Designed miniproteins, single chains, continued (3). Designs and how they scored, part 73

Each design is a single chain, and the fold is of that chain. pLDDT is the mean over its residues in the fold that is shown.

## One batch from the design tools (miniprotein)

Design m10519
Fold by ESMFold2-Fast:
Structure m10519 (fold): chain A 100 residues (1-100)
Amino acid sequence: AEEALRLLEELEEELKRAYLLVEDNAPVEQQLAAFDRALELARRLREVAPPEALPLVEEIIGLLQQMKEAVEAGDKATFRALLERIGGLLRELRRVIERS
């Protein structure tokens, strides 16, 4: 559980950094690199997460991929909608991991 929580905290921090880069209109390459790091953290989390958390981790990976696509397309409205959804899933994932 400790390793999964640490990776979740790193993922949350990287996603916050990605959000700030998008809002600040940083170069797209920097925005995309932040999502690539978030995706790598989510994949590592999938390897150590308890079985009951795996469906949430897979959904988060899918949403991170969609967020990266929205950033590449310059679609800030879709990005913000996906950001709200992933925030809810990250909170639920934390609860599942903490109880495991």
Scores: mean pLDDT 86

Design m10520
Fold by ESMFold2-Fast:
Structure m10520 (fold): chain A 66 residues (1-66)
Amino acid sequence: SQAENNKAAGDTAAGMGAKYVEEKEGVPATGTGIDGTETRGIGRVETPKGVYEAVATSEGLEITKV
């Protein structure tokens, strides 16, 4: 579920002294989804060393440095 994905993302970020912030809830995410719904939660991970764009999925937190 989205809540489970967000919890896992938050736990992962907290473990590294960071914070996960969800920026987009239930919006289409380009390049994801195989049935045409193509929706994912997208957010960011805020750390003392920088901010990273992130996607919270059922498989975990996916982080891209920006």
Scores: mean pLDDT 60

Design m10521
Fold by ESMFold2-Fast:
Structure m10521 (fold): chain A 82 residues (1-82)
Amino acid sequence: SREDVDAIMNGLKAAAEAAAIRKAAPTLSAAERKQAGVRLLEMGEQMRRAGEALAKQGNLEDAEALRAKGEEAIAEGRRLLS
């Protein structure tokens, strides 16, 4: 569906943003790390939703890869908030 296509595109953009945030994380102040943590949780959830949309389309390999990256982003986000 068009909704699933939009979810996939948003998830791919979220993956790029999450990667950039994670790369910058070691250089951030305490306040910036908290903001980065919240953003990583948001990006990770978008990536997980995109993974579900890919799975519905039968693209199981890309679905699993994107879900795994989303879970990594969520774990890093939680770590930055602790």
Scores: mean pLDDT 88

Design m10522
Fold by ESMFold2-Fast:
Structure m10522 (fold): chain A 68 residues (1-68)
Amino acid sequence: APSPAEELEALRAELEALRARSTDPAIRALLDEVLATLDWVLAHGSEEERRATLERARTVLALLRAQL
């Protein structure tokens, strides 16, 4: 099974693709904030923090996909 860091990197790519497709500046700003959080946790976070961030980011992606 992939590590939380590997799963976060894959999710980061999905969020970047969604950001590239988004024309709403508010949604792009939200995605920029989420991506910045992922980058910080990947560089500085513990495995527990990476897992918690992965779960939260998956929820955000699911909600945004449902709205877009």
Scores: mean pLDDT 80

Design m10523
Fold by ESMFold2-Fast:
Structure m10523 (fold): chain A 90 residues (1-90)
Amino acid sequence: AEADREKARELAEEALKVAKEAAQEVKNSTDPKEGLEIVNNASKQVGRLLKEALELAKAAGEDAEREVRYRASEVAVTLGEAYTFVLKKA
C-alpha cells in the first residue's frame, strides 16, 4: 500500500514535469506546427502516467487518490495554457 502510494506520487510528479517542460518548449518554439506536436506528444505521455498513478492511488486509499487528482488538475491547466499559447501563434 505505501509502495503504491509512493509510486503514484512519483508518476504524478513526472507527469507535471513533462507538462511544464512541454509548456517551456512551446514558448521557445517559433513554429506553430512544432508547438502542436510538442503538446500532443506531452499529452499522450502525461495521460499514460496519470492513468497509472490514479490506478495505484486507488489501491493505496482515498487520500492518495485525492493527491493524484489534484496533481492531474495542475497538469491539465499547464498543458491547456501551452495549447492556447500555440493556437495564438497560428
Scores: mean pLDDT 84

Design m10524
Fold by ESMFold2-Fast:
Structure m10524 (fold): chain A 80 residues (1-80)
Amino acid sequence: KEEFIKYLKEVYEATEEDIEKFLKLAEEGKKNWAKAPEEHKKHVEKMAEEYDLNELMKYFVLEQLLKDGVTEEELKKLLE
């Protein structure tokens, strides 16, 4: 977790506000993971393998899919 926060600050020049928003969404995704439809979990796991996503990124992606019905194509654009 701490290593990934450093990565976001150093590589993506993320602000403290951006990191706080990201972590909040990742925590919501973690809570929702157990309740999420299997189809959504499989989709996120496939993306995690393809884009080498860490655990926090997986939860963040799940939360985005659950809230807005964001498509895989839209998420690919975010991960590029």
Scores: mean pLDDT 69

Design m10525
Fold by ESMFold2-Fast:
Structure m10525 (fold): chain A 91 residues (1-91)
Amino acid sequence: SEAVKLYREGLKAYENGDYEKAIEIFRELLEKYPDLPELTRLNLLAVIKDAYRKLGKEDEANKLIQEEIEKYNDNPVITFRLYLILKAKPS
């Protein structure tokens, strides 16, 4: 799957400290593959938030997460998990 290949490329960029590239790849995955598994979408949003935080741009990630919360407002499990990502702080 092309989505799986992009996901792996994004993770590799993130692990190498290339946060801008990781964000670009993960945002492309969210936009082009709306039917990605729930857990995969949640993991992408969590990594995007962490990458933006490392760049001092956490507000951009919070905007994306709020948009996802609005999309899934009828799904309490997804909404709860999205709120956990939104409220996560660096330890």
Scores: mean pLDDT 80

Design m10526
Fold by ESMFold2-Fast:
Parts: C-alpha cells; structure tokens; sequence
Structure m10526 (fold): chain A 74 residues (1-74)
C-alpha cells in the first residue's frame, strides 16, 4: 500500500541518518539527544502501527525528528 511504502521510505531515511551519525564522533550530550530522538521515532512507529495516529501525523512527526538528527549530523 501507499502507507506501507511511506513507512518503509521514512524508516530507510532514518536508518541512513543513524548510520551517518554512528560514523561520527559525537559528544555525550549529542549521543543522549540522538538516543532520545530514536526513542520518539520508535514511539511514533508503534502508535501508527496500532492505528492511534494518522499517516499524516506520523509523517509530520518523523520529518521533525529527522530534521533534528540532520542538525546534529551537520
């Protein structure tokens, strides 16, 4: 489905960002923030899979998390 494709694409983008961050030397504070953002992403995936949030809400939340991860990666 289009929803399954959107979920898969966002998870692939998240995985690529996390791989880039793992290749970098991060401060303890940056590592803590990455772990917090990963936790938020996992919660959004769980909520979407359980039908507790819409696809639009899931996509918006994931984009915000990825934007913050990209700021740390820059």
Amino acid sequence: SAADQALAALLAELAALLARLEARTLSPGQRKEVNRLVGEALLLVSQYREGRISLAEFQAGMRRIMARLEEIAA
Scores: mean pLDDT 87

Design m10527
Fold by ESMFold2-Fast:
Structure m10527 (fold): chain A 87 residues (1-87)
Amino acid sequence: ASPDQRRLLLEESTASMYLMSLSIALRYDASPEELQRLLSKLKGQVENLEKLTKEMSEEDKEFGEKLLENMKKALEEFEREVREKIA
């Protein structure tokens, strides 16, 4: 992988860690405060991935855009689940 792709994958690994933590928290009925904290961490990492994708070389942007699209879809799903859980 290119240096740009390697950097993106490292930040994606952090986002995936927050996705896993949030999934576990939802399954085990974590507090609304904990769910919102983890969701905020995930949102921050998705924003970092978006910034990195915009800074990538043109040849690597398509790779970054596909990875970002998948992460944004996961974020939207978890935002919905957290909102329903807290309501």
Scores: mean pLDDT 84

Design m10528
Fold by ESMFold2-Fast:
Structure m10528 (fold): chain A 84 residues (1-84)
Amino acid sequence: MVKVTITLTNRGGITQKDLEALGKEIVEELKTIPGVTNIKLEVTDTKVTITFEVPESKIDEVREVVTRIVERYGPDRVSLTIKV
């Protein structure tokens, strides 16, 4: 098990409510990946932080899922950081 932290930063052009909805969408998708546990979601005015634990064998699947979701907004609107 490895601890992963995902940070989404609002770069402008979306509301805080949209950013929170994006974070919740990522949490729901992460729940579908076997072995993801201890998901914690923290929301501020400009930033969403998602912390969880996952088997190392699933890290690439986590990256693919999260990147796909965030790509819909583009890097000009939302920045994505994944720390393992």
Scores: mean pLDDT 84

Design m10529
Fold by ESMFold2-Fast:
Structure m10529 (fold): chain A 120 residues (1-120)
Amino acid sequence: MNGIELLSEDIDVDAELEKLPEAKKRVEEALAEAEKSTEESTEEEIYELLLEADIQLGLAYMAKALNMPELAKKYAEEAIRLAEKAIVLSKSLPEDFREKAVRVAKAIVVRAQKILEEVS
């Protein structure tokens, strides 16, 4: 269930970010940091960061379902951190790949922020 819900949902991530000021701020700050970054990355490294972020998001959903709010918060924060890193490092990659990677990362940040707000 976890990451499968993220992958199967047709969401307008930019519209969802407008409803979540903290998530929007995190994404905007990561995009601004990406413009200043000189770090090089590979498509495989971004894929691994997004995969780990999705796994952490799935763990956050599971912890929330089991009424374990502190654990849900821990996994959601880690999912956001990994997704933000993927946004920053994606700057060095081809535009088509970067756009897709940023969209996936935004979706993870949106989903994780919703968990944080529901368990806080």
Scores: mean pLDDT 84

Design m10530
Fold by ESMFold2-Fast:
Structure m10530 (fold): chain A 80 residues (1-80)
Amino acid sequence: SLVEEAKKILDEAEKEIEANYDKLSDEQKKKVAEIYGEMLEAYENVVLYEKIDPEKAEEYLKKLRELYEELKKELDKAAK
């Protein structure tokens, strides 16, 4: 289901954040928190729309995937 795919992305994001959090600057922590907050909002919309508007749920899942890629880029900056 779309909800299961979205939950998997959130779980992967949480693991990536946990693995890198102690290496982040305060500015990077703020940026990561902002992106993760947007990911949570996108996930909630996937859950809300999956049964009533599947096309809209797919759009939010796409947004969640794009946010996850942005999150990974921010975490990669901390690894260097």
Scores: mean pLDDT 86

Design m10531
Fold by ESMFold2-Fast:
Structure m10531 (fold): chain A 72 residues (1-72)
Amino acid sequence: SMEEEKQRLADEYYERGKKAIEKAVEALQNPETRKETLRKAQQEMLDAAREVFKLGIGAEKAQEIVKALKEI
């Protein structure tokens, strides 16, 4: 039960991180607004990775988000 709840939360934060990655990629295609949109997306990615890491489950998922952040 408690482990299932943590896994569900980790998956939810990971999905938020993936959506933030998508926003960052889209922002790169719009030079006029990209700086602000990228900054917000990068913050969302970092927050998502941090929350996954705190849950002690899915460290690999958190690392994946951090790697994507470094690519941007």
Scores: mean pLDDT 77

Design m10532
Fold by ESMFold2-Fast:
Structure m10532 (fold): chain A 71 residues (1-71)
Amino acid sequence: SLADQLREEFRTEFTAFLKSLGFSDAQAEEILNSADVKAAALKLGASEEQAEAIERFARERERELVRRYLA
């Protein structure tokens, strides 16, 4: 479905963002699969600022998906 394709695209973009912050592929996967991405990032050595940026990135991508179908 389109929703599944967009979810996969957001997952790919989120992984690329995490790697740009210095996380490995394995660490990015761990953060992505966490129920709390901010806590997972902090556990893996992210600063508070980086962890908040990660949470914001995830929220912005999900909000954009909703916006595309409501606005």
Scores: mean pLDDT 79

Design m10533
Fold by ESMFold2-Fast:
Structure m10533 (fold): chain A 87 residues (1-87)
Amino acid sequence: SAEELLEKIKELGKKIIELDPSLKPLVENAVKLAEEMTEETDPFEREVLLGMFLIISGVMLMLTENPETKELIKKLTELVLELYESL
């Protein structure tokens, strides 16, 4: 369900922040975009929210050198894509 995917997204966000606290503002914005995506009924606006998330996730991958942090960002992206496809 969308609720279960959002809980997993929030949990991964917390783990990323624990590993790299400098990413906190980007992670918080990424999670907020995922939440806004579940509230959005317009498919074009939802695609814009996904696009904004993908930019933020790409920036996070560029900023971190930690392989464990990169893997969690990748998992976060996979869950958000799964969320988008479920809507």
Scores: mean pLDDT 88

Design m10534
Fold by ESMFold2-Fast:
Structure m10534 (fold): chain A 61 residues (1-61)
Amino acid sequence: SLTPQEQAMLRILHEAAELAAAGVPAEEIRAWVERQARKLGLSPEQRALLLAGVDQIVAAT
């Protein structure tokens, strides 16, 4: 039972993982995620959660 906002955040993380697997640089992935967060109007707390998720994805690839 994810909210539409939580669903959008999950899709962003999935796409970030695909970019990392494709060899896109970490800094470029972070910049892309930050643009997506801005487009969605995410709170600072939600943006921090997304970026923490991206950091975990990048560290795993």
Scores: mean pLDDT 84

Design m10535
Fold by ESMFold2-Fast:
Structure m10535 (fold): chain A 82 residues (1-82)
Amino acid sequence: SSELERLAKELLKKLNIEETKKNFEGAKEIVELVAQGKGKSEIEKVIKKYNLPVSAEEARKVALELLVEEGVELLVEAVKKV
């Protein structure tokens, strides 16, 4: 979706990571996982898969902040359930 693509680009900007095809695909997967309420270990797998220059803890925190700013309804459900 266009929203997911925008959030992925904003994630890379906030983390000061270069917008390459590889980094963009990794950022999209991180945003999706965080929106689904997935934890640090699943995010670490994506970071290793794409060799992203960031920790899972930092990536998760920034992605969560972006999702809160965008008012994603799925995030509200994830926070209430876990």
Scores: mean pLDDT 80

Design m10536
Fold by ESMFold2-Fast:
Structure m10536 (fold): chain A 90 residues (1-90)
Amino acid sequence: NNQEELKKLVEEYRERGVELMRRVAEAAGVRPEELESPEVNERIAEVTLRLADAGHEAAKVVEEYGGSQEGIEKAREILEAEFARLEAEL
């Protein structure tokens, strides 16, 4: 069921995004309540925008492929590539 695979993808990367932002905040010395304030830290703003861009590109690919398995696999590749880059920069 492609809908269940898509939901799994969204949940998996949402959790990974939360953990990534927590680690970025710890490295930057940013308090949890400041995570939603991009001006507090340039790195928090950068990571937030890069995650938003990757998420938007992934969603667009899923839509272009009509929610097919191929589209979901391509979306995963997009998300994995950006998350791997961001995690390597920690």
Scores: mean pLDDT 79

Design m10537
Fold by ESMFold2-Fast:
Structure m10537 (fold): chain A 89 residues (1-89)
Amino acid sequence: TKTTTYEAEVENLEELEEVIAKVLGEAGAAEITFTLEGEDGKKYTVTVKISEASATDDQRNGAARYIAETAKAEIGVEKGKLTVTVKEA
């Protein structure tokens, strides 16, 4: 099983959504864990399971928007350090 971890700095909610959408587009069938750490030290972690490499752009964009909006709601921040772990099937 291939596992890849990378980090990104995001400046706003729109940038966060774009990074998440890109990751979901590149991963194919995988278990992806996103951890957003705000500047105040609050963390939000979510895991997305993609069972189909053929997931549509609409499905990926919907998931990215959901994750970004939930992170904003849970930790109250729209920018910070994003850590992504992709565990391929």
Scores: mean pLDDT 72

Design m10538
Fold by ESMFold2-Fast:
Structure m10538 (fold): chain A 66 residues (1-66)
Amino acid sequence: SAEEARARGEEHLARGLAATDPAERFRLLARAAEAYSQAIVLGGPGDAEARAALAEVGRLLRALGE
């Protein structure tokens, strides 16, 4: 569901922000982006929050340069 996809995105984002290894951080943020994108496609309670979260994850990925 969209709600489950958003929850996965939140989990991956939190882990990505806590990661100190750049490769691990990139991988987790990329998974967060995929999950939030899925939440947007599926629709549901997390849609507006998923859009905002996806934008934030995109910003973080650009900052990493990976």
Scores: mean pLDDT 78

Design m10539
Fold by ESMFold2-Fast:
Parts: C-alpha cells; sequence; structure tokens
Structure m10539 (fold): chain A 88 residues (1-88)
C-alpha cells in the first residue's frame, strides 16, 4: 500500500465527515468552505502532493473556524493537524 495514498484517503474521509456534520448543523458557510477545501485537496492528492493537501485543508478549516466561530471546523482542523504530525 502506498503510504501517501492512504493518508490522502484519510484526509478526504475526515473532510467528508466534517462536511456532513456542518450540513446537519445547518452551518451553510462552513459547509461551503469545506467543499472548496475538498476540491483543492483532491487536486493536490491527484498530483501526489499529499503533505500540501493536508496543510491546505488544515489552514482552510482553521480559517473557517476563526471566521465563523465554528467548533465543527475547529475540530476538523485539529484532526487534519494530527494527520500532518503523523506523516511529518
Amino acid sequence: IDEKEVWGSFLLMALSITLKTAEKAGDREVAERIREAMEEAQKLIDEGRVLEALRYAAEALEEAAREYGSPIAAEGAELVRRMLEELE
């Protein structure tokens, strides 16, 4: 198994769970920012740039957490940061 492919899959799964949680909570702006982050992360993963995908996603979720005061985005950001720590 390619370790980078595994981490890319975990990132997309984490973003998907965070998105579904934001949608269920009615956090439309947060959900939109997560969708945008997922699209960019997928492009980076497809290019083999998994570390950059993780950093981009973490930063995007941290920004959404600050901008909207979203604990859902904050928790998602923390999860992605933990993945980065494991890979680095």
Scores: mean pLDDT 84

Design m10540
Fold by ESMFold2-Fast:
Structure m10540 (fold): chain A 71 residues (1-71)
Amino acid sequence: EELERLLAEGERRLAELEKKIDDTFWKYMEAYTFGSKEEADKLFKEYINLQLEYDRLRSELARRVAELLAQ
């Protein structure tokens, strides 16, 4: 069914993005402790951007699911 496929694909994409967020956070913590301020700032911005992308994807998926359920 279309709804099940949308949910499965969305969950997979969100899980992949969550892994990237976690990986970037740990790299940021390492850079903050042992790296340069410039490197830490760069990684922190990447971390924030990934979280924003996650929120946008989650919102889009919720909207599309609601549209399918309303029909």
Scores: mean pLDDT 83

Design m10541
Fold by ESMFold2-Fast:
Parts: C-alpha cells; structure tokens; sequence
Structure m10541 (fold): chain A 72 residues (1-72)
C-alpha cells in the first residue's frame, strides 16, 4: 500500500480508539462495540498481512489498556 494509504489507515484506527475510549467513559456499550467493529473492518482491509497483524496487535493492546483504566 502507498504511504498515504497507510497514514489514512492509522488515522482511522486512532479515531476509532478515541471513540472507543469515550464510549467506555460514558458507559455506552453499543458505541464501544461499533468502534471495535469499525476498527476491525479497517484492519481487515489492509492487504499487507504483516502490517495487518501489527495493527491488530497494537489495537488490541490499546483496547486492553483502555478497559483496565475504565475499571478504576
């Protein structure tokens, strides 16, 4: 994929993480689930399997940190 396409994918994933974080803070489980689904769709659209795996791991790690913080 082009550098511009990669930057767009990263920006979309950051936006979904921000939406997910906001949804967790507000107790909006439906919005949180929607943000996760949107992020997975973006990740699955990446044709590079190594980059796709890296993005999935980064997203899952970020979600785990946000969920741990929300429990405090």
Amino acid sequence: MSPEQREQVIRQLVQQLNDYSDALDNGDTQKAQQSRQNALQVINSVPDPELQKGLQQAFDTSVAFLEADAKK
Scores: mean pLDDT 81

Design m10542
Fold by ESMFold2-Fast:
Parts: structure tokens; C-alpha cells; sequence
Structure m10542 (fold): chain A 78 residues (1-78)
């Protein structure tokens, strides 16, 4: 399942947390506590969302983002 499909099933709060994760996926210093602070939720809420989306680490969202970018480039070039 794509990240976009998973995002469609999320609550408003969960979608906000996911957006913050994606924005900071490139930051090697980012933590669940920082994501929670930026999204206005507890670190436990971040951890639960990551588990729901099967993201073991915040950096895993970068791999999903890279795949989305590859698909976007392929669509534009075709």
C-alpha cells in the first residue's frame, strides 16, 4: 500500500503527524519527541502512528518519499 493510501485512512491528527514526519525525514537528528512537539501531540501518539504506518524509524518515511518522487518524475517524463 502506498503512503497516500495509508494517509487516506488517517484521522486529522494522524495526518498532521505524518506531514511533520515527511517534512523532517531528511533530518538525522529528528526524534519522535521533536515530531510530537512540532505536530502538537505526545511522543506516544507519534510512536502509535509510526507503528500503524509500519514505519520502524522516522527515516523510513524518506524511503517512501523517494519512491513517491520517482513515480512523479516517471509520470512527468512519460
Amino acid sequence: MSLLERAATLSETERRVLAVILEHALNPEITQAEIGRLAGVSPATVSRLMRKLELREIRDALELSIEQLKEAVERVTK
Scores: mean pLDDT 72

Design m10543
Fold by ESMFold2-Fast:
Structure m10543 (fold): chain A 112 residues (1-112)
Amino acid sequence: KVEEAREVARKARDALAAGDLETYQALIPKLEELVKELPNSASAHKALGDIYDALGKKEEAAKWYTKAARQALVAGLFDTAIYYAQKALEADPSNEEAKEILKLAEIGKRFA
């Protein structure tokens, strides 16, 4: 399932690079379905964040980046959690969950 999500994310990236927004938008529901079957996949959640960010859907982008950051934090991947939380805050600077994840990941990195 992770490999399927990566394939869909790659197709979305290729479509965006080619300027094919119709194909790009059509891939979003498929990737969301795959991510529901991979609730702990930070990379799959980040891929959805990237897609929504590219479409200018900042609130949705922040939501998926925040989910990715939380999964990375739980996995002890503090640098990855910081990166995803910063991406969420770039999309929505008022996102309180992303701010808290960023703070916790920075603390975790200091004491790891």
Scores: mean pLDDT 76

Design m10544
Fold by ESMFold2-Fast:
Structure m10544 (fold): chain A 87 residues (1-87)
Amino acid sequence: MEIKIETTLELDDGLSDEHRRLAKELQQKIEEILREHPTDPDSSVRISQLIQEANERVPDAVFSVSGSSKKEGDLITSKLTVTARLR
């Protein structure tokens, strides 16, 4: 089974370097979950928990993730947008 993950970061211009690092860490953790557990329905729950934890760590920013996954035979393509905005 082949897994292809495409990620876009949408970051507000007013974000600190710390906010940008946290957005990248969130991206990496989500990509790891999707690579290790591509067909696990619990992956969506784990991703939601990571987003909540990021938002709790950084009260001056809001993190959100949108995405879709498509399965074509043995190929799974996941497209993710990680958005970080100032509160």
Scores: mean pLDDT 78

Design m10545
Fold by ESMFold2-Fast:
Structure m10545 (fold): chain A 94 residues (1-94)
Amino acid sequence: SHEELLEAERFGLAVIARAAAGQEVADAELAELAEMLKDNPELFRKFVLAAAKVAQESTDPAGVARLLAVLRRLAALLPEWRDFIDAILDSIKP
């Protein structure tokens, strides 16, 4: 539903914000997010691009490192999207 899509988008953005702020992102939360994203390519692209934007605009190297770690963990859960995630990771730099 439209409400489920909005919830998935909000959940993804919250995960990005928490990771950047140094808050823990549990493996169970990433697995839930991966399930939401795998069946919706547009939400997946929005999520990865939002994470990349936060990383590019960040003045906090530790925050960037945490976001990159979350994206790498997500790539392990979504192997069909791994090449796209890897390309974004390469564009941000480690």
Scores: mean pLDDT 75

Design m10546
Fold by ESMFold2-Fast:
Structure m10546 (fold): chain A 85 residues (1-85)
Amino acid sequence: TVLRVTAVTDTLEEAAKAVAALEETFAREGVLASVQVRGNTVIATARLPSKEEAERVGERAREALERVGAKEVQTEVLSEEELEA
């Protein structure tokens, strides 16, 4: 199971805050995640053992992103095949 979190920010400074918030959240949850920035868009990808864990971690990530002012936050729970397609 793969969790993908995407957030769009208004500025690069806000994108940097979003990255920090995601990294702290994933570290607190004990999850290894890849966090990437493309312009004002932040994308985080993490592998988790179940859909329930992915949804729980996704909720925590959304809360963290909303606290730093990200307005367009999306969370997706995907199979590995869906991520690679």
Scores: mean pLDDT 78

Design m10547
Fold by ESMFold2-Fast:
Structure m10547 (fold): chain A 76 residues (1-76)
Amino acid sequence: SKKEELMQALFDVASGRTPPGLVSKDDVLSVLEKFGVDVEEAEKIIDKIMKEKKSDYLDFSQLQELIDELEKKGLL
């Protein structure tokens, strides 16, 4: 599914980073844009997650939370 393909793409980017498992907001937005996700709406969700977790990066758990919120809002 589109959700599974997007999750795999985000996890692949995270796994390829140093340190592994952390991705920047810009990296996430680039992947979401390639999947045809509304980047303005996605950015609002990302900013909320990052503020709540007090982090400048997204880990695997936060990427899963992002995908769940995008699906819940009908953006996937």
Scores: mean pLDDT 81

Design m10548
Fold by ESMFold2-Fast:
Structure m10548 (fold): chain A 83 residues (1-83)
Amino acid sequence: SKKEIFLQIVGLMHMISMSATIHIVETSTLSPEQLEQTIREMETLKATVEELYPYFSEEEQERAERLLKRADETIAKLRAQLA
């Protein structure tokens, strides 16, 4: 349906945002406050991608699974920096 296509597009946009955030984290030095904010933002993006996962194509689901795993690894590294 048109609603399902819309939700697929929203999910894909959130995947793009997550990928961009990971790239910024990998290429930038962040303050402790920026680290905490980035963790919260990434967890929110992750939750939205996981919620919209059923609306993705098989290829998009495989891409989402790889990106979610990379996001989890990134969140763990950022949390370790705050410990």
Scores: mean pLDDT 88

Design m10549
Fold by ESMFold2-Fast:
Structure m10549 (fold): chain A 55 residues (1-55)
Amino acid sequence: SAAAARAAALAEIRALARQAQEQMDASTPEKGYQIAEEAERQVDAIRAELAATRA
C-alpha cells in the first residue's frame, strides 16, 4: 500500500540522514554528501510512486 511504502521510505531516509551526520562528524563529508544524494533519490522515487497511485 502507499501508506506502508511511505512509512518504510521515511524510515530509510531517517537512517540515511543519521549516517550522513556520522560521516560529517567523522570528517568524511564526501561520503556524507553521497548518502544525502541517495536520500534525495529515494524522495524522488516516493513522489513518483505517490503520483502514480493517485491515478
Scores: mean pLDDT 74

Design m10550
Fold by ESMFold2-Fast:
Structure m10550 (fold): chain A 70 residues (1-70)
Amino acid sequence: SIDYGGDTVDEARELVKQGKYDEALKLLDDSKARTKALQAAGVIAPDVAAEILARLDAMKAEVKKAKAES
């Protein structure tokens, strides 16, 4: 199955619940790098990569907001 960022976002949310904001941000950044590499290798289509990256970026913004409010 293609990870559309859903599993990674769920893991990041769990890390946020534990106050592990930097680990959540690293997880999301690592997933973004992997998504870009898979697109460059032709494994996933550009539109699929764009959707995954948008989902990861939205969660990254949520994590940064939670960290600032902690």
Scores: mean pLDDT 83

Design m10551
Fold by ESMFold2-Fast:
Order: C-alpha cells, then sequence, then structure tokens
Structure m10551 (fold): chain A 70 residues (1-70)
C-alpha cells in the first residue's frame, strides 16, 4: 500500500496515467477503486459509495496528492 501511494504521487507528478494503472494492478486493487484513483489524479470529482477501507484509502491518497501539488 505505501509503495502504491508513492507510485500514485509519481504518476501525478509526471502526468502519466499509465503509471497509476500499473501501480494499481501491482497492488491488486479492485477495478472500481482503480477507476476512482484515476479520476482523482485527473482532478475529477468522484462520488464514492465504497466500503470504509476503500474510502479511507481514496481520501488519504487524495490528501497526499493535494499536499504534494500545493
Amino acid sequence: MEEFVEALKKAVESGDPQLLVEAAERAGLPEELREALRNLAEGRSVPLEFDPESQELLERLSKLVEENAG
């Protein structure tokens, strides 16, 4: 998970969505979560109705991306 978070930050920095997809595949994330992460990386709003663990992950990743972009 931490390795995936680091890969997500790098994907956002490089602007390469393929890096995000590859990181999600290596982490074994569900397709719905992978799509939500891609939308967050592209700055799109994601209406989340996922389980608490998935929502916590997405919120944490969103904050990390925002902190590194700002």
Scores: mean pLDDT 61

Design m10552
Fold by ESMFold2-Fast:
Structure m10552 (fold): chain A 90 residues (1-90)
Amino acid sequence: SVLEEAIKEIEKLFDEMMEKFPELKEEIEEFRKKIIEAMKNKDFEKFAEILQELRLYISEKIKDKKKLDEALEIIGRIQDLAEEAFEKLE
């Protein structure tokens, strides 16, 4: 399904983020679990809420601008994949 395909791609993006930021792995894993649960439940409002919390967390923890920009680009790709999947479910 479109949703299952989007979830797999989002899981890969979280894996990429955890590989780039191993010091934040435990918290990123918790955000991944919450995001995947929200997507499986088709709860776009909860997805958006958790993704905003992830952006705030990353912005607080990553002080290097280049690394922060890389993390935010990954988060942006996660958002785009989820939004496209939710639109196709209408």
Scores: mean pLDDT 87

Design m10553
Fold by ESMFold2-Fast:
Structure m10553 (fold): chain A 94 residues (1-94)
Amino acid sequence: SLKDEILELLEKIKELFFKGASEELKERVERRVKEAKEAIENDDFEKFERSLAGIYTLAAEAYDRGELSEETLKEITELIKKMSELSKEMEKQQ
């Protein structure tokens, strides 16, 4: 399902952050991913988009601090775009 694909992409984002992240960043990412999962499970598309924006902010800030490579930031950004597109398709179907 579209929901299952989004959940798999959220796990992939978590793994990408965790490769070089501080413990504080890992905790913040876990919270945002959990919020995104809860939002999508409840068909709360507005909260889901806000959670994605929060994940992007964490990635951009980590890149600025040298905790994330440019290639990893690019990959996370593309996954966020894909999840946003999938969530819009889910909203149209429900």
Scores: mean pLDDT 85

